# Designed miniproteins, single chains, continued (4), part 35

Each design is a single chain, and the fold is of that chain. pLDDT is the mean over its residues in the fold that is shown.

## One batch from the design tools (miniprotein)

Design m13275
Fold by ESMFold2-Fast:
Structure m13275 (fold): chain A 83 residues (1-83)
Amino acid sequence: MLASLHITGLSEEFARELAAEARARGAEAEVFTTQGNSVNLSGLSEDFAEELAKRASEKGAVVTITYDDGKTTIYVKGEKTEF
């Protein structure tokens, strides 16, 4: 199953670091630095999406994962909430 991530609450440096890591592992990444820093990542494996979401959220980001089946998970402060 593929997943996409929307990540907010990042520094510009951390946003670029996450985008580079995702691209290095075969995912697509877009970085937005206007009116705050955010990253959209797509084409991640489910395991990679959950790993990255947990790590980013532990560093103060808010992460929304959307799975190919339409399920959504939000990570805040390393904690997972499923919808």
Scores: mean pLDDT 81

Design m13276
Fold by ESMFold2-Fast:
Structure m13276 (fold): chain A 94 residues (1-94)
Amino acid sequence: EEIVRAAVVERSDGSRLVVVAVTKGNETKIGIRTRGEVSVEDVKAALETVLSGIKSKKAKVYLDRRLDTPEVRKAVEEILKSKGIETEIEVVDL
């Protein structure tokens, strides 16, 4: 069984954050992509939205290089850890 969830945060300046989570069995793959400037709070809100009701043991996060900051990495790791999910983050050009 495969579950797909997506969240989009769009700001008035046209900046956009897209988070997509695909859960298959005990694994979730998460893509986090940005266009323009978004906050750590935007990333947290979108990630919490796509993870709502998902039960997984492991997640692999594909993080847009434009979002690769210590603050974003920590927020992603803390949210997934709070849900008992083992996390691997790969920085990608999206």
Scores: mean pLDDT 84

Design m13277
Fold by ESMFold2-Fast:
Structure m13277 (fold): chain A 68 residues (1-68)
Amino acid sequence: SREDFLKQLGELVNKAMDAVDNGDFKKFEEYAEQIKQLADDNGLPQSGKDALQNYLEGLKAEAKKRQA
């Protein structure tokens, strides 16, 4: 269901954020891949996938700036 999808997406996004906050970019990439797969499995349209990808790339970029 949409509710189950949003719950799973939220849990993975929180894990990705925790990983990047701890400087664990390898773990962040693992969660980012799981998020993309979850979106594909749930039939998210390309515009939604693009928005999600941009969001994840933004999180990584900001974290890298803070570590510089």
Scores: mean pLDDT 83

Design m13278
Fold by ESMFold2-Fast:
Structure m13278 (fold): chain A 88 residues (1-88)
Amino acid sequence: ATEYELTIVESQAGGKVGAKIRVSTETTVGELAEKLAAALNLHPELVLGVLESRLGVGPETLVDRELLLKIAEVIEKAFGVKLEVKEL
């Protein structure tokens, strides 16, 4: 499976700059929402709800590269952070 690394490079809300999250093409949107929530000190239900409402995806949806970039953009706009996405 292809692996990706998300790095929090900027946070206006006092989030964990330098925090890294690893995901693969086998990771679900629900699992990614939990990892993002932990890194950003947010509730996972809040993160998942934002992704569901803005992208029309369910928690069981598998994350590919295109969806991962869309998720990063949505999270950046919703929570005032900047994310770097790197393929491993």
Scores: mean pLDDT 82

Design m13279
Fold by ESMFold2-Fast:
Structure m13279 (fold): chain A 59 residues (1-59)
Amino acid sequence: SASLQALYDRMKAVASPLAQRALDLLAEDPTLTLREVAERLGVSPATLSRAFAEMFARL
């Protein structure tokens, strides 16, 4: 929906480069878990969780 696309665009605008890459992976496969996304990006789940927390704090 247009509302979901607008939310995605806002998230990417405030996201770190790590969070932006994670959002791109989730856009391609929304069934991926946080752990699987972190593994594909070569980071710990804790590092990715922190990057998302910082992104959400800026929304």
Scores: mean pLDDT 84

Design m13280
Fold by ESMFold2-Fast:
Structure m13280 (fold): chain A 88 residues (1-88)
Amino acid sequence: VEGWARALSHPDVDVRVAAALFLGRIGPEGVEPLIRALSDPHPAVRAAAARALGWIGDPRAVEPLRRALSDPSPAVREAAREALARIG
């Protein structure tokens, strides 16, 4: 968990995307790092974080995902919408 959370700060976008998706498989311990990743400068990382939060299903993600519905990237908005549908 700690290593993957740290990888969300890696300079390589592909590494940050992989870290976000892997944190989604680890579960609730990934929620807080993934909420921070919703503010990543790259839309691929924000979309991955939104999808991962949807997989975990933790209600702490609901308000951050609602804000992501207003993201400038269509891919991020779609990921947030799908994640919110999974959480309920």
Scores: mean pLDDT 83

Design m13281
Fold by ESMFold2-Fast:
Structure m13281 (fold): chain A 56 residues (1-56)
Amino acid sequence: KPPPRGSELAKKLKEIHDEYLEKLKQLPVGDTSPESLEKAKKIHEEYKKKIDELLK
């Protein structure tokens, strides 16, 4: 399928991406600790699920 030019899809993608970035800002940059890594993974997993839900 060709990339949609729908403004609604673009808006939703931007909102999801913005929320993802906001959540990442709550984490320390030196994410070598298991706890920070686990939080980052959860944030990324939610982001990916939301993107997949929009595109499927």
Scores: mean pLDDT 73

Design m13282
Fold by ESMFold2-Fast:
Formats: C-alpha cells, sequence, structure tokens
Structure m13282 (fold): chain A 74 residues (1-74)
C-alpha cells in the first residue's frame, strides 16, 4: 500500500513538528501527547515498511521507542 505508507509518513512528520512546537512553547503536556501519538504512528509505519524495507522498519521502531521514552520522562 504505497498511498498508506506515504500517508502515515506525512502524519509522522507532522507529529514531529508538533512536538517541536509544543516543546518550544513550554507546553509539556501537549508535547507528551504528541510524542505518544508519534510513537504509535511510527510503530504503524514500521509494521507496513517491514516487508519492503526491514532496515527502515528497524529505524522507525527505534524512533518510536525514543518518542515513548521522552513522553514518559516529561
Amino acid sequence: KKEEIRKLLLEAIGLKLAVIGAELDGDLEEAKRYLRELAEKLRELAKVAEEVDPELAEELRKEAEEAEKRAEEL
């Protein structure tokens, strides 16, 4: 599903920008929420990417773990 992968990727990018914006504004609760949403989105993207690009899928899973960890530490 090329369109599905692209859509998930764009959503993940949007969430990354949202996290940065919230952190710059000092809104830690908003940043935490976006980080959790980002982690979920990255996990979904990793799952669909696994079959076509296992290396990318692994990187995406690592990013998801980092986002989840940051959310828990905020």
Scores: mean pLDDT 81

Design m13283
Fold by ESMFold2-Fast:
Structure m13283 (fold): chain A 64 residues (1-64)
Amino acid sequence: MADELRREAEEHLQRGLKLMDEGKYDEAIEHFERAAELYEQAGDEVNAALALIYVGIAKVEKER
């Protein structure tokens, strides 16, 4: 169960990073927020925090 949640979170994180590279910041934020939620459900606080950092980065990049 937790391993499946972590895998799904990783897929969302990777998709968010690809969307960031494409300049699609709103879509990237949605994927990073989903990744953070899934990591949190898996008990992976470190990767949940990392995903939230990417949400912050995407929000800053969107405003530039």
Scores: mean pLDDT 85

Design m13284
Fold by ESMFold2-Fast:
Structure m13284 (fold): chain A 87 residues (1-87)
Amino acid sequence: MEKEELEKEIKEKIEEEIKKLKEKAKKGLEEGMPELEKRLPGEKAKKLYEELLEGIELIIEGVSNVAYKNLLKKIETNPEEAKKLLE
């Protein structure tokens, strides 16, 4: 397996998992909204929701960037181990 092909497959898998994590985070926040609206006026609850969603998306992107860099390093230093992650 070529290094470039392995990098592409890892990138695609990371993008899929990031999408799933963002969807789960959004759903979790939506499920928590009724409790938030109970404690805050609707407009403030909506603003806090938007800020929390943005913050969570930034955290997911940050963590995914670190994971991607670590996986690229594994491809360079131990391509056989990186290859097993795609199975």
Scores: mean pLDDT 74

Design m13285
Fold by ESMFold2-Fast:
Structure m13285 (fold): chain A 58 residues (1-58)
Amino acid sequence: MLASPEEAARAAERAGASGSIVGASAADTAAAYAREGGLSRAAAAEVAAAGAGPPAGL
């Protein structure tokens, strides 16, 4: 999922920049789904978080 991580990270950052409330709410909702949804959701949320900040070194 090399393309998905880049697109997800870019979309998340753009959403936050364009819409303060929408971006923040979407990120929080994605994190909740990742923790409750399962592996696929968790992976997507972690990629979005990594894109917003440093790669975490892992």
Scores: mean pLDDT 50

Design m13286
Fold by ESMFold2-Fast:
Structure m13286 (fold): chain A 78 residues (1-78)
Amino acid sequence: MEKLSLEELLEKVEEFMEKLRAKIASITDPAEREALRKAIEELIKELREQAAKSEDPEMREVLEFGIEKLEELLAELK
């Protein structure tokens, strides 16, 4: 019950982003990179919608942090 603190959620988001970054670095196929870019763009849209609906300031902060990290990954995929 309420097992994740804001700090733990942010840490898990960072760990997930590092795994995604490593996966991106391992992809040499341009088609796979393009598919991943599309998936990240769709995820950003979904997270933005959830952030806009959220009445919980901590949840909004976590979602906004995740969006920022995903936007950084998209910039690296250019």
Scores: mean pLDDT 75

Design m13287
Fold by ESMFold2-Fast:
Structure m13287 (fold): chain A 97 residues (1-97)
Amino acid sequence: MSRAELYRELAEWFVEKAKKSTDPAEKAAYYYLASVFYREAYRLTGDEEWKRKAEEYEKLAQKILDSQPNPEEFKKKFDQYLVKASREAEARLRERL
């Protein structure tokens, strides 16, 4: 599997996790990581479709962040989920590469 295809697979996997998440901080973290991996797929392929998906999921993550009544508390939870999700991505990348 190409590195671009692997990044696309990871992005789609994180979108699915975000959709299933009930915690807004976890949902935002997964949407943010999906946007990161779609951007990496775009950089490797030049395919504008992945750029559009990256922008859409970045906006979804930002909308969740902007709607929170306590930004400091939310950011702590968001950062914790982001670290956890980043480790999951690294593990999956190591298994495939």
Scores: mean pLDDT 84

Design m13288
Fold by ESMFold2-Fast:
Structure m13288 (fold): chain A 57 residues (1-57)
Amino acid sequence: MSELRKQLLRLIGEILRAIGDIIDADLNGDAAAKAAAQAALAAAKAKMAALEKEMEA
């Protein structure tokens, strides 16, 4: 498996973890934790978009 595919799978894991953190924070009414988890999700999505562009090159 290529290094790019390994990185993509790791990023998918990061996205799923961030989504879980958002849901958990929302259920607990923790606005600060939810904001932090949303920031982590946005960062992981940005990394995935960059990796997808690299894979298409």
Scores: mean pLDDT 81

Design m13289
Fold by ESMFold2-Fast:
Structure m13289 (fold): chain A 68 residues (1-68)
Amino acid sequence: SRERFEELLAELARALAEQDYERALELARELMKLVPNPELEKELLEAIRNQDFKKINEQLDKLKELLD
């Protein structure tokens, strides 16, 4: 599942770079299935909808910490 998490994280970063926000939301939901945290999921999805890259990065850093 760590390998799958890294794959999804890379795909999410690519979707965000390509400004494919619909794809980014799908990938974020898949990431959150691997590390269930409803509060972080809500914050991450809202940050993506708002295209707030600072908040997206902050939420992704929190998500990475949960894998350890």
Scores: mean pLDDT 82

Design m13290
Fold by ESMFold2-Fast:
Structure m13290 (fold): chain A 57 residues (1-57)
Amino acid sequence: VYSEIAKKLGRSVATVRRLIEEVLKNKEDPEKVMEILKELGLSPEEGVEAVVEYLEA
């Protein structure tokens, strides 16, 4: 389902998959999640949308 999220956000599947995996690894560390979003060139809003779409699948 990463491809659907990537299409919705206008990002690569690899970027979305990396974001989701990193967020799930760092659930207890919001600061680290924000750093990962910046490294991937994603806004906090885009990050939240990607995670929500993944959980809805």
Scores: mean pLDDT 74

Design m13291
Fold by ESMFold2-Fast:
Structure m13291 (fold): chain A 79 residues (1-79)
Amino acid sequence: NIDKAKKLYKEGVKAYKDGDYEKAVKLFSESAKLAKQAGDLKLAMKSLSNAGEAAWQAGDWDTFRKFTQQYYQLQQQYQ
């Protein structure tokens, strides 16, 4: 559901601005999953990038690397 993906993305942005990086990771991650399932590659890549940034701010380097890898893989699939 693309509408839900967009809503989760906006909620993730709010959580990130509020300094709730763990919540932002969860919201952006779910947004990326739903956007990818809906074929919205731009939203999926944007959500993965922001999930990685939020994970970095939370000190979760493993999650940061995971989202960076997913972003790169998605980009390569559509070149």
Scores: mean pLDDT 87

Design m13292
Fold by ESMFold2-Fast:
Structure m13292 (fold): chain A 60 residues (1-60)
Amino acid sequence: SKVYLRAVKDYTAKSPDELTIKKGDILELIAVVSHDTLLVRNVKTGETGLVPGSVLVPWP
């Protein structure tokens, strides 16, 4: 089954591999890349990229 996360705050990408997200966005977890970095897909836009785990919480 798919794992979903919700953004608790805005995050602006700092590199081409990262994803810009807005508070309240729902994200599908694709992979855990490191202890502090997740590869996710924005459910609304379909965009994929790396985001810090610190800006995400489990959803629902």
Scores: mean pLDDT 87

Design m13293
Fold by ESMFold2-Fast:
Structure m13293 (fold): chain A 92 residues (1-92)
Amino acid sequence: SQATRLYRNGDYQGAIDLVQQQLSTDPSAQNYNILGRAYYQQGDYDQSIYYYDQSLSMDPNNSGSWYNLGMAYRQQGDYDRSDQYFRMSQQN
C-alpha cells in the first residue's frame, strides 16, 4: 500500500497522515499497526502503544505487534510490561 511504502522510505509522518485519514472510513488491524510502527520510529511511545493496542484488539495473533508493543514499553522503562509482551509474542 502507499502507507507501507511511505513507512519503508522513512517518511513516518507521511504514513501517519495518510493512515489517519483512512481510519475515518476503513479502520483495520493493519492500519493501526502501521501507525504504531511509525510513532515508534518518531519516539512517540505513548502513541505507538495506543495504536498497537488497537491493532492487537482486532488481531491478537500478530506476534510482531506483541514484540513491538514490548519494545515500546521497554523504551519507557517499563520492563515488567515489556517482558510480559515479549512472552506474548513467543506464544502467538
Scores: mean pLDDT 88

Design m13294
Fold by ESMFold2-Fast:
Structure m13294 (fold): chain A 68 residues (1-68)
Amino acid sequence: GEKERIHKELLRLIGEILRIIGEIFDLELQKKKAEEEGDEEKVKELEKKIEELKKRLEELMKELRSLP
């Protein structure tokens, strides 16, 4: 069962990584729209969320590299 366990963990990490990448792209698009509208507060909030997601992505990438 160990190989099957590793495969499930790999698929989980890949799925979470792809989900976060998608969220970052969506937030970047929202940020560009907020910049065009001059909503500085919304830009700051979106930028903070993007930064937190990028940090989470880096953590998941490290977990992925740690798999055998």
Scores: mean pLDDT 85

Design m13295
Fold by ESMFold2-Fast:
Structure m13295 (fold): chain A 75 residues (1-75)
Amino acid sequence: MVEELTKKAAELAYEAGYYAGLKGEDDPKAQELNEEAMKIIEEVKEKYGEEAAKKVLEAALEAARKGYEEGLKKR
């Protein structure tokens, strides 16, 4: 279900952003979480098409931004 994949990608992207903000953009945990989110976006593209993947990417980027801001505050 595309909504579940969107939610999972956004959650992973938020955590990736959070660790990037908290520890730095090259943090291994941030990179790992970002890679997992990107794999979900690729899966959405293959199963639901490019337009659906773009919407998931937009949600993930928004979540990553929120995570990054929160991580910076905790730094």
Scores: mean pLDDT 84

Design m13296
Fold by ESMFold2-Fast:
Structure m13296 (fold): chain A 65 residues (1-65)
Amino acid sequence: MSDRKKTMDRIVDLARRAAEGLPPEVQQQVEDALERAREAVEKGDLEKATEALGEVSRLLGENAP
């Protein structure tokens, strides 16, 4: 099984923990972006996966406590 999926699972865990202190609306946006990233990785759509992960990073950075 692909190492990329295991890496994605770790990224999801870390992003969720980072988002725990953020407003519920931002937490939902992070979850939506993480779901999109996981689906893109599963389909081999690297462009979409990169875009979704960039969205997660942006949401966490812009809303940092």
Scores: mean pLDDT 76

Design m13297
Fold by ESMFold2-Fast:
Structure m13297 (fold): chain A 87 residues (1-87)
Amino acid sequence: IKRSDLDDIEEITVLDENRLKVKVRKGVRRSNINSLVRFIESLGGTAKVSGYRGPRDTSFFVDLSGVSAEEVAEALRKLGFKVTREY
């Protein structure tokens, strides 16, 4: 997966070991959300998206299994994304 497949994603925040908060532009394309899920699957995990109800939402949550939030965060940093942590 390339950075351009995720260009609607603005920021990723690590909330805990298995959870990310993803900040997106208004009107985020479903293809960008699907690309993020596929990226996580390519790392050996699974992703469940929650909290995204429609095109006016600016964030959603991703619950991870089989891969840690830190591993996903590091892979996304290598793609040039801004990644932060909440302790």
Scores: mean pLDDT 78

Design m13298
Fold by ESMFold2-Fast:
Structure m13298 (fold): chain A 67 residues (1-67)
Amino acid sequence: MEELIKEAEELMKKGNEYLSKGDFKTALEYYKKAVELFKEAQDEEGYRKAVKNLLTAIRKLKEAEKK
């Protein structure tokens, strides 16, 4: 379980890096994987953070594609 949380945290870090580079599609894929791992690890706090970042990436992607 601890290994799953660590892996999910590294995926979150990757998602954040791509988000800062403006690659919202790649950030979205990393956040999706993090959500699944936090859910499997039953880390409720990590899951909520990952979902929040996932929704932010979706919103930014939709706004970027509208212009």
Scores: mean pLDDT 83

Design m13299
Fold by ESMFold2-Fast:
Structure m13299 (fold): chain A 72 residues (1-72)
Amino acid sequence: GNAAKEKLEELKKKLEEIYKKYKAPEEFKKWLEKKLEELAKEVGDPNNDISLEEFEKKIKDIIEEAEKKAKE
């Protein structure tokens, strides 16, 4: 399996939970979509050998930012 792809799925589920919990506005949804698109491009880039640990840190940061942004 692709470990980065599995982590991306976990992130997507967590962000969907945050979105649903806060009934977030369209601005939050667009921000979320942009972050997921950026992360997907990074995972798909053959010139970017991001480690699983670094990828997990990015995911954690995105989740934390998402919770903060949804509350704002």
Scores: mean pLDDT 71

Design m13300
Fold by ESMFold2-Fast:
Structure m13300 (fold): chain A 101 residues (1-101)
Amino acid sequence: MLSDEEFEAALATTLESLRGIEDPELLARAARAQLRAYIAAYEDPSASPEQKARNLRALEALVRLLAERLPEDLFRALLEELKATMSPEVAARVDAVVAAA
């Protein structure tokens, strides 16, 4: 498992790599896998509160990036797909990020 510092460094690297993808469909595909990973880590009942909090922050940061970079139709389709795997709590937080972006 990564330390919080290693996790934040990995997140920064992931976000920077995704910002380099100019093709919206490739960006959506790359981001989909990462979003699913953060959601799964947050929903894991064995995860500590600290692990859940950092994965939720990572999810929110990535959703914010996608709201800025993806065409609205592609972004909406991606969120609808992912909401099927989210708890209502996570879905509400994602909606709050989208409203603020």
Scores: mean pLDDT 80

Design m13301
Fold by ESMFold2-Fast:
Structure m13301 (fold): chain A 62 residues (1-62)
Amino acid sequence: SMEREEAARRLRRAVQKAMEAGDPELLLRETREVAESIPDPELSRGVLETGETLAEVLREQL
């Protein structure tokens, strides 16, 4: 769906910002903003869970 495609695009931008900053907390903040803009509660939760997982991976690589 277009909602999933847009969510994926915004999530990728959030990941890129956090990687460039070396800041997993920035990823959590950015993905929270993305999730809050998504009206589908299941998709919104999926974005949050993905952001949390990626933030953990980023933290382990620092």
Scores: mean pLDDT 81

Design m13302
Fold by ESMFold2-Fast:
Structure m13302 (fold): chain A 69 residues (1-69)
Amino acid sequence: SMEKIEEALLKAGLSKELAEEVARFAMEHRDQSLEELRQALVDYLLSQGLSPIEARFAAAAVVEVLLQE
Protein backbone atom coordinates (compact mmCIF):
# COMPACT_ATOMS: atom_id res chain seq x y z
CA SER A 1 0.00 0.00 0.00
CA MET A 2 1.03 3.64 -0.42
CA GLU A 3 1.06 4.10 3.40
CA LYS A 4 3.54 1.21 3.88
CA ILE A 5 5.78 2.59 1.13
CA GLU A 6 5.68 6.07 2.76
CA GLU A 7 6.56 4.51 6.15
CA ALA A 8 9.53 2.58 4.67
CA LEU A 9 10.82 5.80 3.02
CA LEU A 10 10.53 7.72 6.32
CA LYS A 11 12.59 4.98 8.01
CA ALA A 12 15.13 5.31 5.14
CA GLY A 13 15.60 8.96 6.18
CA LEU A 14 13.42 10.84 3.66
CA SER A 15 11.35 13.86 4.75
CA LYS A 16 7.58 13.30 5.09
CA GLU A 17 6.92 15.48 2.02
CA LEU A 18 9.44 13.62 -0.18
CA ALA A 19 8.33 10.21 1.18
CA GLU A 20 4.69 10.97 0.21
CA GLU A 21 5.76 12.19 -3.27
CA VAL A 22 7.96 9.11 -3.88
CA ALA A 23 5.26 6.73 -2.55
CA ARG A 24 2.78 8.29 -5.02
CA PHE A 25 5.36 7.89 -7.83
CA ALA A 26 5.84 4.20 -6.90
CA MET A 27 2.06 3.56 -6.90
CA GLU A 28 1.73 5.23 -10.35
CA HIS A 29 4.39 2.80 -11.65
CA ARG A 30 3.15 -0.40 -9.91
CA ASP A 31 2.29 -2.02 -13.28
CA GLN A 32 6.00 -2.08 -14.22
CA SER A 33 8.38 -4.91 -13.25
CA LEU A 34 10.08 -4.52 -9.87
CA GLU A 35 13.42 -4.02 -11.67
CA GLU A 36 11.97 -1.23 -13.88
CA LEU A 37 10.32 0.36 -10.83
CA ARG A 38 13.60 0.23 -8.84
CA GLN A 39 15.46 1.92 -11.74
CA ALA A 40 12.73 4.59 -12.09
CA LEU A 41 12.80 5.23 -8.32
CA VAL A 42 16.61 5.60 -8.28
CA ASP A 43 16.47 8.06 -11.22
CA TYR A 44 13.66 10.04 -9.55
CA LEU A 45 15.43 10.18 -6.16
CA LEU A 46 18.68 11.32 -7.81
CA SER A 47 16.68 14.12 -9.51
CA GLN A 48 15.44 15.17 -6.02
CA GLY A 49 19.06 15.62 -4.84
CA LEU A 50 19.72 12.34 -3.02
CA SER A 51 23.18 10.73 -3.30
CA PRO A 52 23.51 7.47 -5.27
CA ILE A 53 23.84 5.49 -1.99
CA GLU A 54 20.74 7.17 -0.46
CA ALA A 55 18.73 6.73 -3.70
CA ARG A 56 19.60 3.01 -3.97
CA PHE A 57 18.80 2.40 -0.28
CA ALA A 58 15.42 4.17 -0.50
CA ALA A 59 14.50 2.39 -3.77
CA ALA A 60 15.42 -0.99 -2.19
CA ALA A 61 13.17 -0.19 0.81
CA VAL A 62 10.21 0.45 -1.56
CA VAL A 63 10.85 -2.78 -3.52
CA GLU A 64 11.04 -4.77 -0.25
CA VAL A 65 7.58 -3.47 0.80
CA LEU A 66 6.11 -4.43 -2.60
CA LEU A 67 7.66 -7.94 -2.41
CA GLN A 68 5.96 -8.47 1.01
CA GLU A 69 2.53 -7.35 -0.30
Scores: mean pLDDT 83

Design m13303
Fold by ESMFold2-Fast:
Structure m13303 (fold): chain A 80 residues (1-80)
Amino acid sequence: MQQQIDDETEIALELIRYAIAKNDYKRGKITPEEYIKELEEVLKRLREILARSTDPQVQADIERDIKFIEEEIEKIKKEL
């Protein structure tokens, strides 16, 4: 009984989680390794939503967000 609107809500929540993790990392509250772990969890959830999505626009938006987060992880790994 989950509604289709729940996918948009899940995407929004994952992007909020990303924003919180990024802010915590910039403020020195979490380590680079902890930040990477949080971003990998966000990626896992976004990829799951992408796999079940049937809307091409939603798919394109998720793919863009996934690529952006993957590039962020790569940048942080280079700082290690």
Scores: mean pLDDT 80

Design m13304
Fold by ESMFold2-Fast:
Structure m13304 (fold): chain A 98 residues (1-98)
Amino acid sequence: MEEEAKKLYEETEEKLKAAKTKEEFEEVLKEYYEKVKELVKKEAEEKGLSPEEKKLLEEALEYIEKAIEAIAEGKIEEAEKYLEKAREKMEKLKELLE
């Protein structure tokens, strides 16, 4: 999971840097949300996530969803703040899985 989560974040960060329109930015974030959601489901089914790990993943997904909503409203700077919070939750999850 750690390597997959890191690679997914790095790929998403590069796509966000390349995005030139609101629509492209929103599409990248929606793709990231779905991929994180699938990764969460897979790890929960295979490894039986702890309550703490599950909470961090749920919080990360919530922040990604808020970022998508902010982009839809044209609040790019607010979306970037939510993505930073999602990243913080994923980093804490990584520390628990090490």
Scores: mean pLDDT 72

Design m13305
Fold by ESMFold2-Fast:
Structure m13305 (fold): chain A 60 residues (1-60)
Amino acid sequence: VTKAVAAKLLIVAGETSASLGDLEAAIADYRAAVELAREAGDEETLKRAEELLREVEAAR
């Protein structure tokens, strides 16, 4: 499994946590996705994870 694939899986996990109302878990998953996407050089996934992190933090 590549870091880019791991980052995408964390985005899915974060979206699932957010849908269940677990904003803490969603924030943790999106932060991990940002780190992995940055390390992988996957700018599209990085931007997506950063957008989702910003949205969930704004929902608090």
Scores: mean pLDDT 82

Design m13306
Fold by ESMFold2-Fast:
Parts: sequence; C-alpha cells; structure tokens
Structure m13306 (fold): chain A 68 residues (1-68)
Amino acid sequence: MTLEDRLESARRIVELAAQRAGLTPEEAKRIADMSAEELRRLADKYAATQPELSVALRAHATAVEELE
C-alpha cells in the first residue's frame, strides 16, 4: 500500500467513526478534510465522550503528517 492509500483508508475510518458518533455525512467528510493540527484538536475534544472517534482522528492526523 502507498502512503496515499493509507491516508485514504484513515480518512474513511474517520468518516465512519464520525457518522457512528451521530454526525452528518457532510460533517464527517469535512472532518476527514481537516489539517493534522485541526484533527488533533478535535480528537482532544472527543477523547472523553467518543474515544473511538478520538483514536480515528489521531490516526488520520498522523497519516497526514507522514505524507509530508
């Protein structure tokens, strides 16, 4: 798998986790398009209430940074 494939996979995981957390498909897609810094900030916000979403957001942020 390429780094781009890994980023796309992480993006899909974030979209699914956001939808499971009760966010709309549009909001989930917007979240998946966030920068690494924005994703980490959002992960911190969800850490206590939605730990699975928080983990997915951190994984996506790491993938975005690795692609640099």
Scores: mean pLDDT 74

Design m13307
Fold by ESMFold2-Fast:
Structure m13307 (fold): chain A 52 residues (1-52)
Amino acid sequence: MIELSGPAKAYRDRLFEEMAKDAGLTDEEVEELRKLPESIRMQKLAEKFEKK
């Protein structure tokens, strides 16, 4: 497991937002996912990509 520091965490958060937009998530869905731990957020995002 890689430990995330400030810049790395910010990069991951931005990457998640970009991927969520690419997956067609609404702003409301993105905000719901942002409330979840990163591991759960990525799992939910992957489910949306598989639905494609």
Scores: mean pLDDT 70

Design m13308
Fold by ESMFold2-Fast:
Structure m13308 (fold): chain A 93 residues (1-93)
Amino acid sequence: SKADEIIKKLEEASKLPNPEEAFEKVRNAVREALDTDLSPEDIEKIRKAVGKAFDALLEKGADPSRVAAEYVAATLELVARQLIKEGFVPDIR
């Protein structure tokens, strides 16, 4: 599935030795997810994969402040999309 392809890209990003390159790959994978017609369940799987990728980058010594900024941005975008897909009015901005 498209969700599985995006999850694989997130796993590959987490293995990159350069944190900034890893952040760029995560951003690209999140953008691809947002451009894809995904179910709420698939968005939730991708959100979990994003969390795992950033946890792996922290364990590898990535700057915690940079990881926090990238994770917050990615998570807010995916959460907003999941809530919209689940039929919530976008009152959370």
Scores: mean pLDDT 82

Design m13310
Fold by ESMFold2-Fast:
Formats: structure tokens, sequence, C-alpha cells
Structure m13310 (fold): chain A 58 residues (1-58)
């Protein structure tokens, strides 16, 4: 499973700190490859999953 997908799974499981760490790793790799749009998209997608999971958790 790719880092971005692992980050989303961690967020859904309530492991928000791990989700953020994995998302930053994915972002870093994409930025190094010159794919800035995808890097920002990964951060946005994981951030949305974290927000939704937090709302569910309170």
Amino acid sequence: MELAEKAKEAARAGNFEEAERLALEAWSQLVRQGDDERALEVLREVGEVIREAREKQE
C-alpha cells in the first residue's frame, strides 16, 4: 500500500498523528519528484479524512 493510502487508513483508525506523518512522507516524496499538485492533493485528502474522523470521534 502506498504512503498516501496508509495515511488515510491511519486517519480512519483514529491514529491522526501517524496519518499526518505518513501524509508528510508522501508529500515529501512527491515534491522531490516535482509533482507539487499531487503533493498538495495528498495533504488535502488526508486532512479531510482526519477532519471527518475527528467529527465522528468528537
Scores: mean pLDDT 78

Design m13311
Fold by ESMFold2-Fast:
Structure m13311 (fold): chain A 55 residues (1-55)
Amino acid sequence: EKKNEILKERLLRSIERAVEMGNVKVARLMIDQARKLNAPEEVIEEAEKKLKELE
């Protein structure tokens, strides 16, 4: 679905920026918030993978 691609790209970019600013906690909170908003599992998995790669 088109919406899932947009959500994934947006979340991944936000995580990358947060980590670049030294705010890994903010990146984690963004992923947790996406889970609470029932984001697709694929989006959450990609976000978690991205965060681990940037650590």
Scores: mean pLDDT 76

Design m13312
Fold by ESMFold2-Fast:
Structure m13312 (fold): chain A 57 residues (1-57)
Amino acid sequence: MKVRAVAPVPQTSPDELALHVGEVVEVLGELPDGRWLVRTAEGRVGRVPKSYLEPVE
């Protein structure tokens, strides 16, 4: 499932990904804390809050 960032995502901890507005990433899984584990087109993997993301597929 692909999602895109609706706002700039800051990296606030080492397990998170920074994303720019409109960046499309693949969802690998949902975490209990309200974050998604995602992978970028470059192969970077990390956690992003669901509130920053919307489905594109």
Scores: mean pLDDT 78

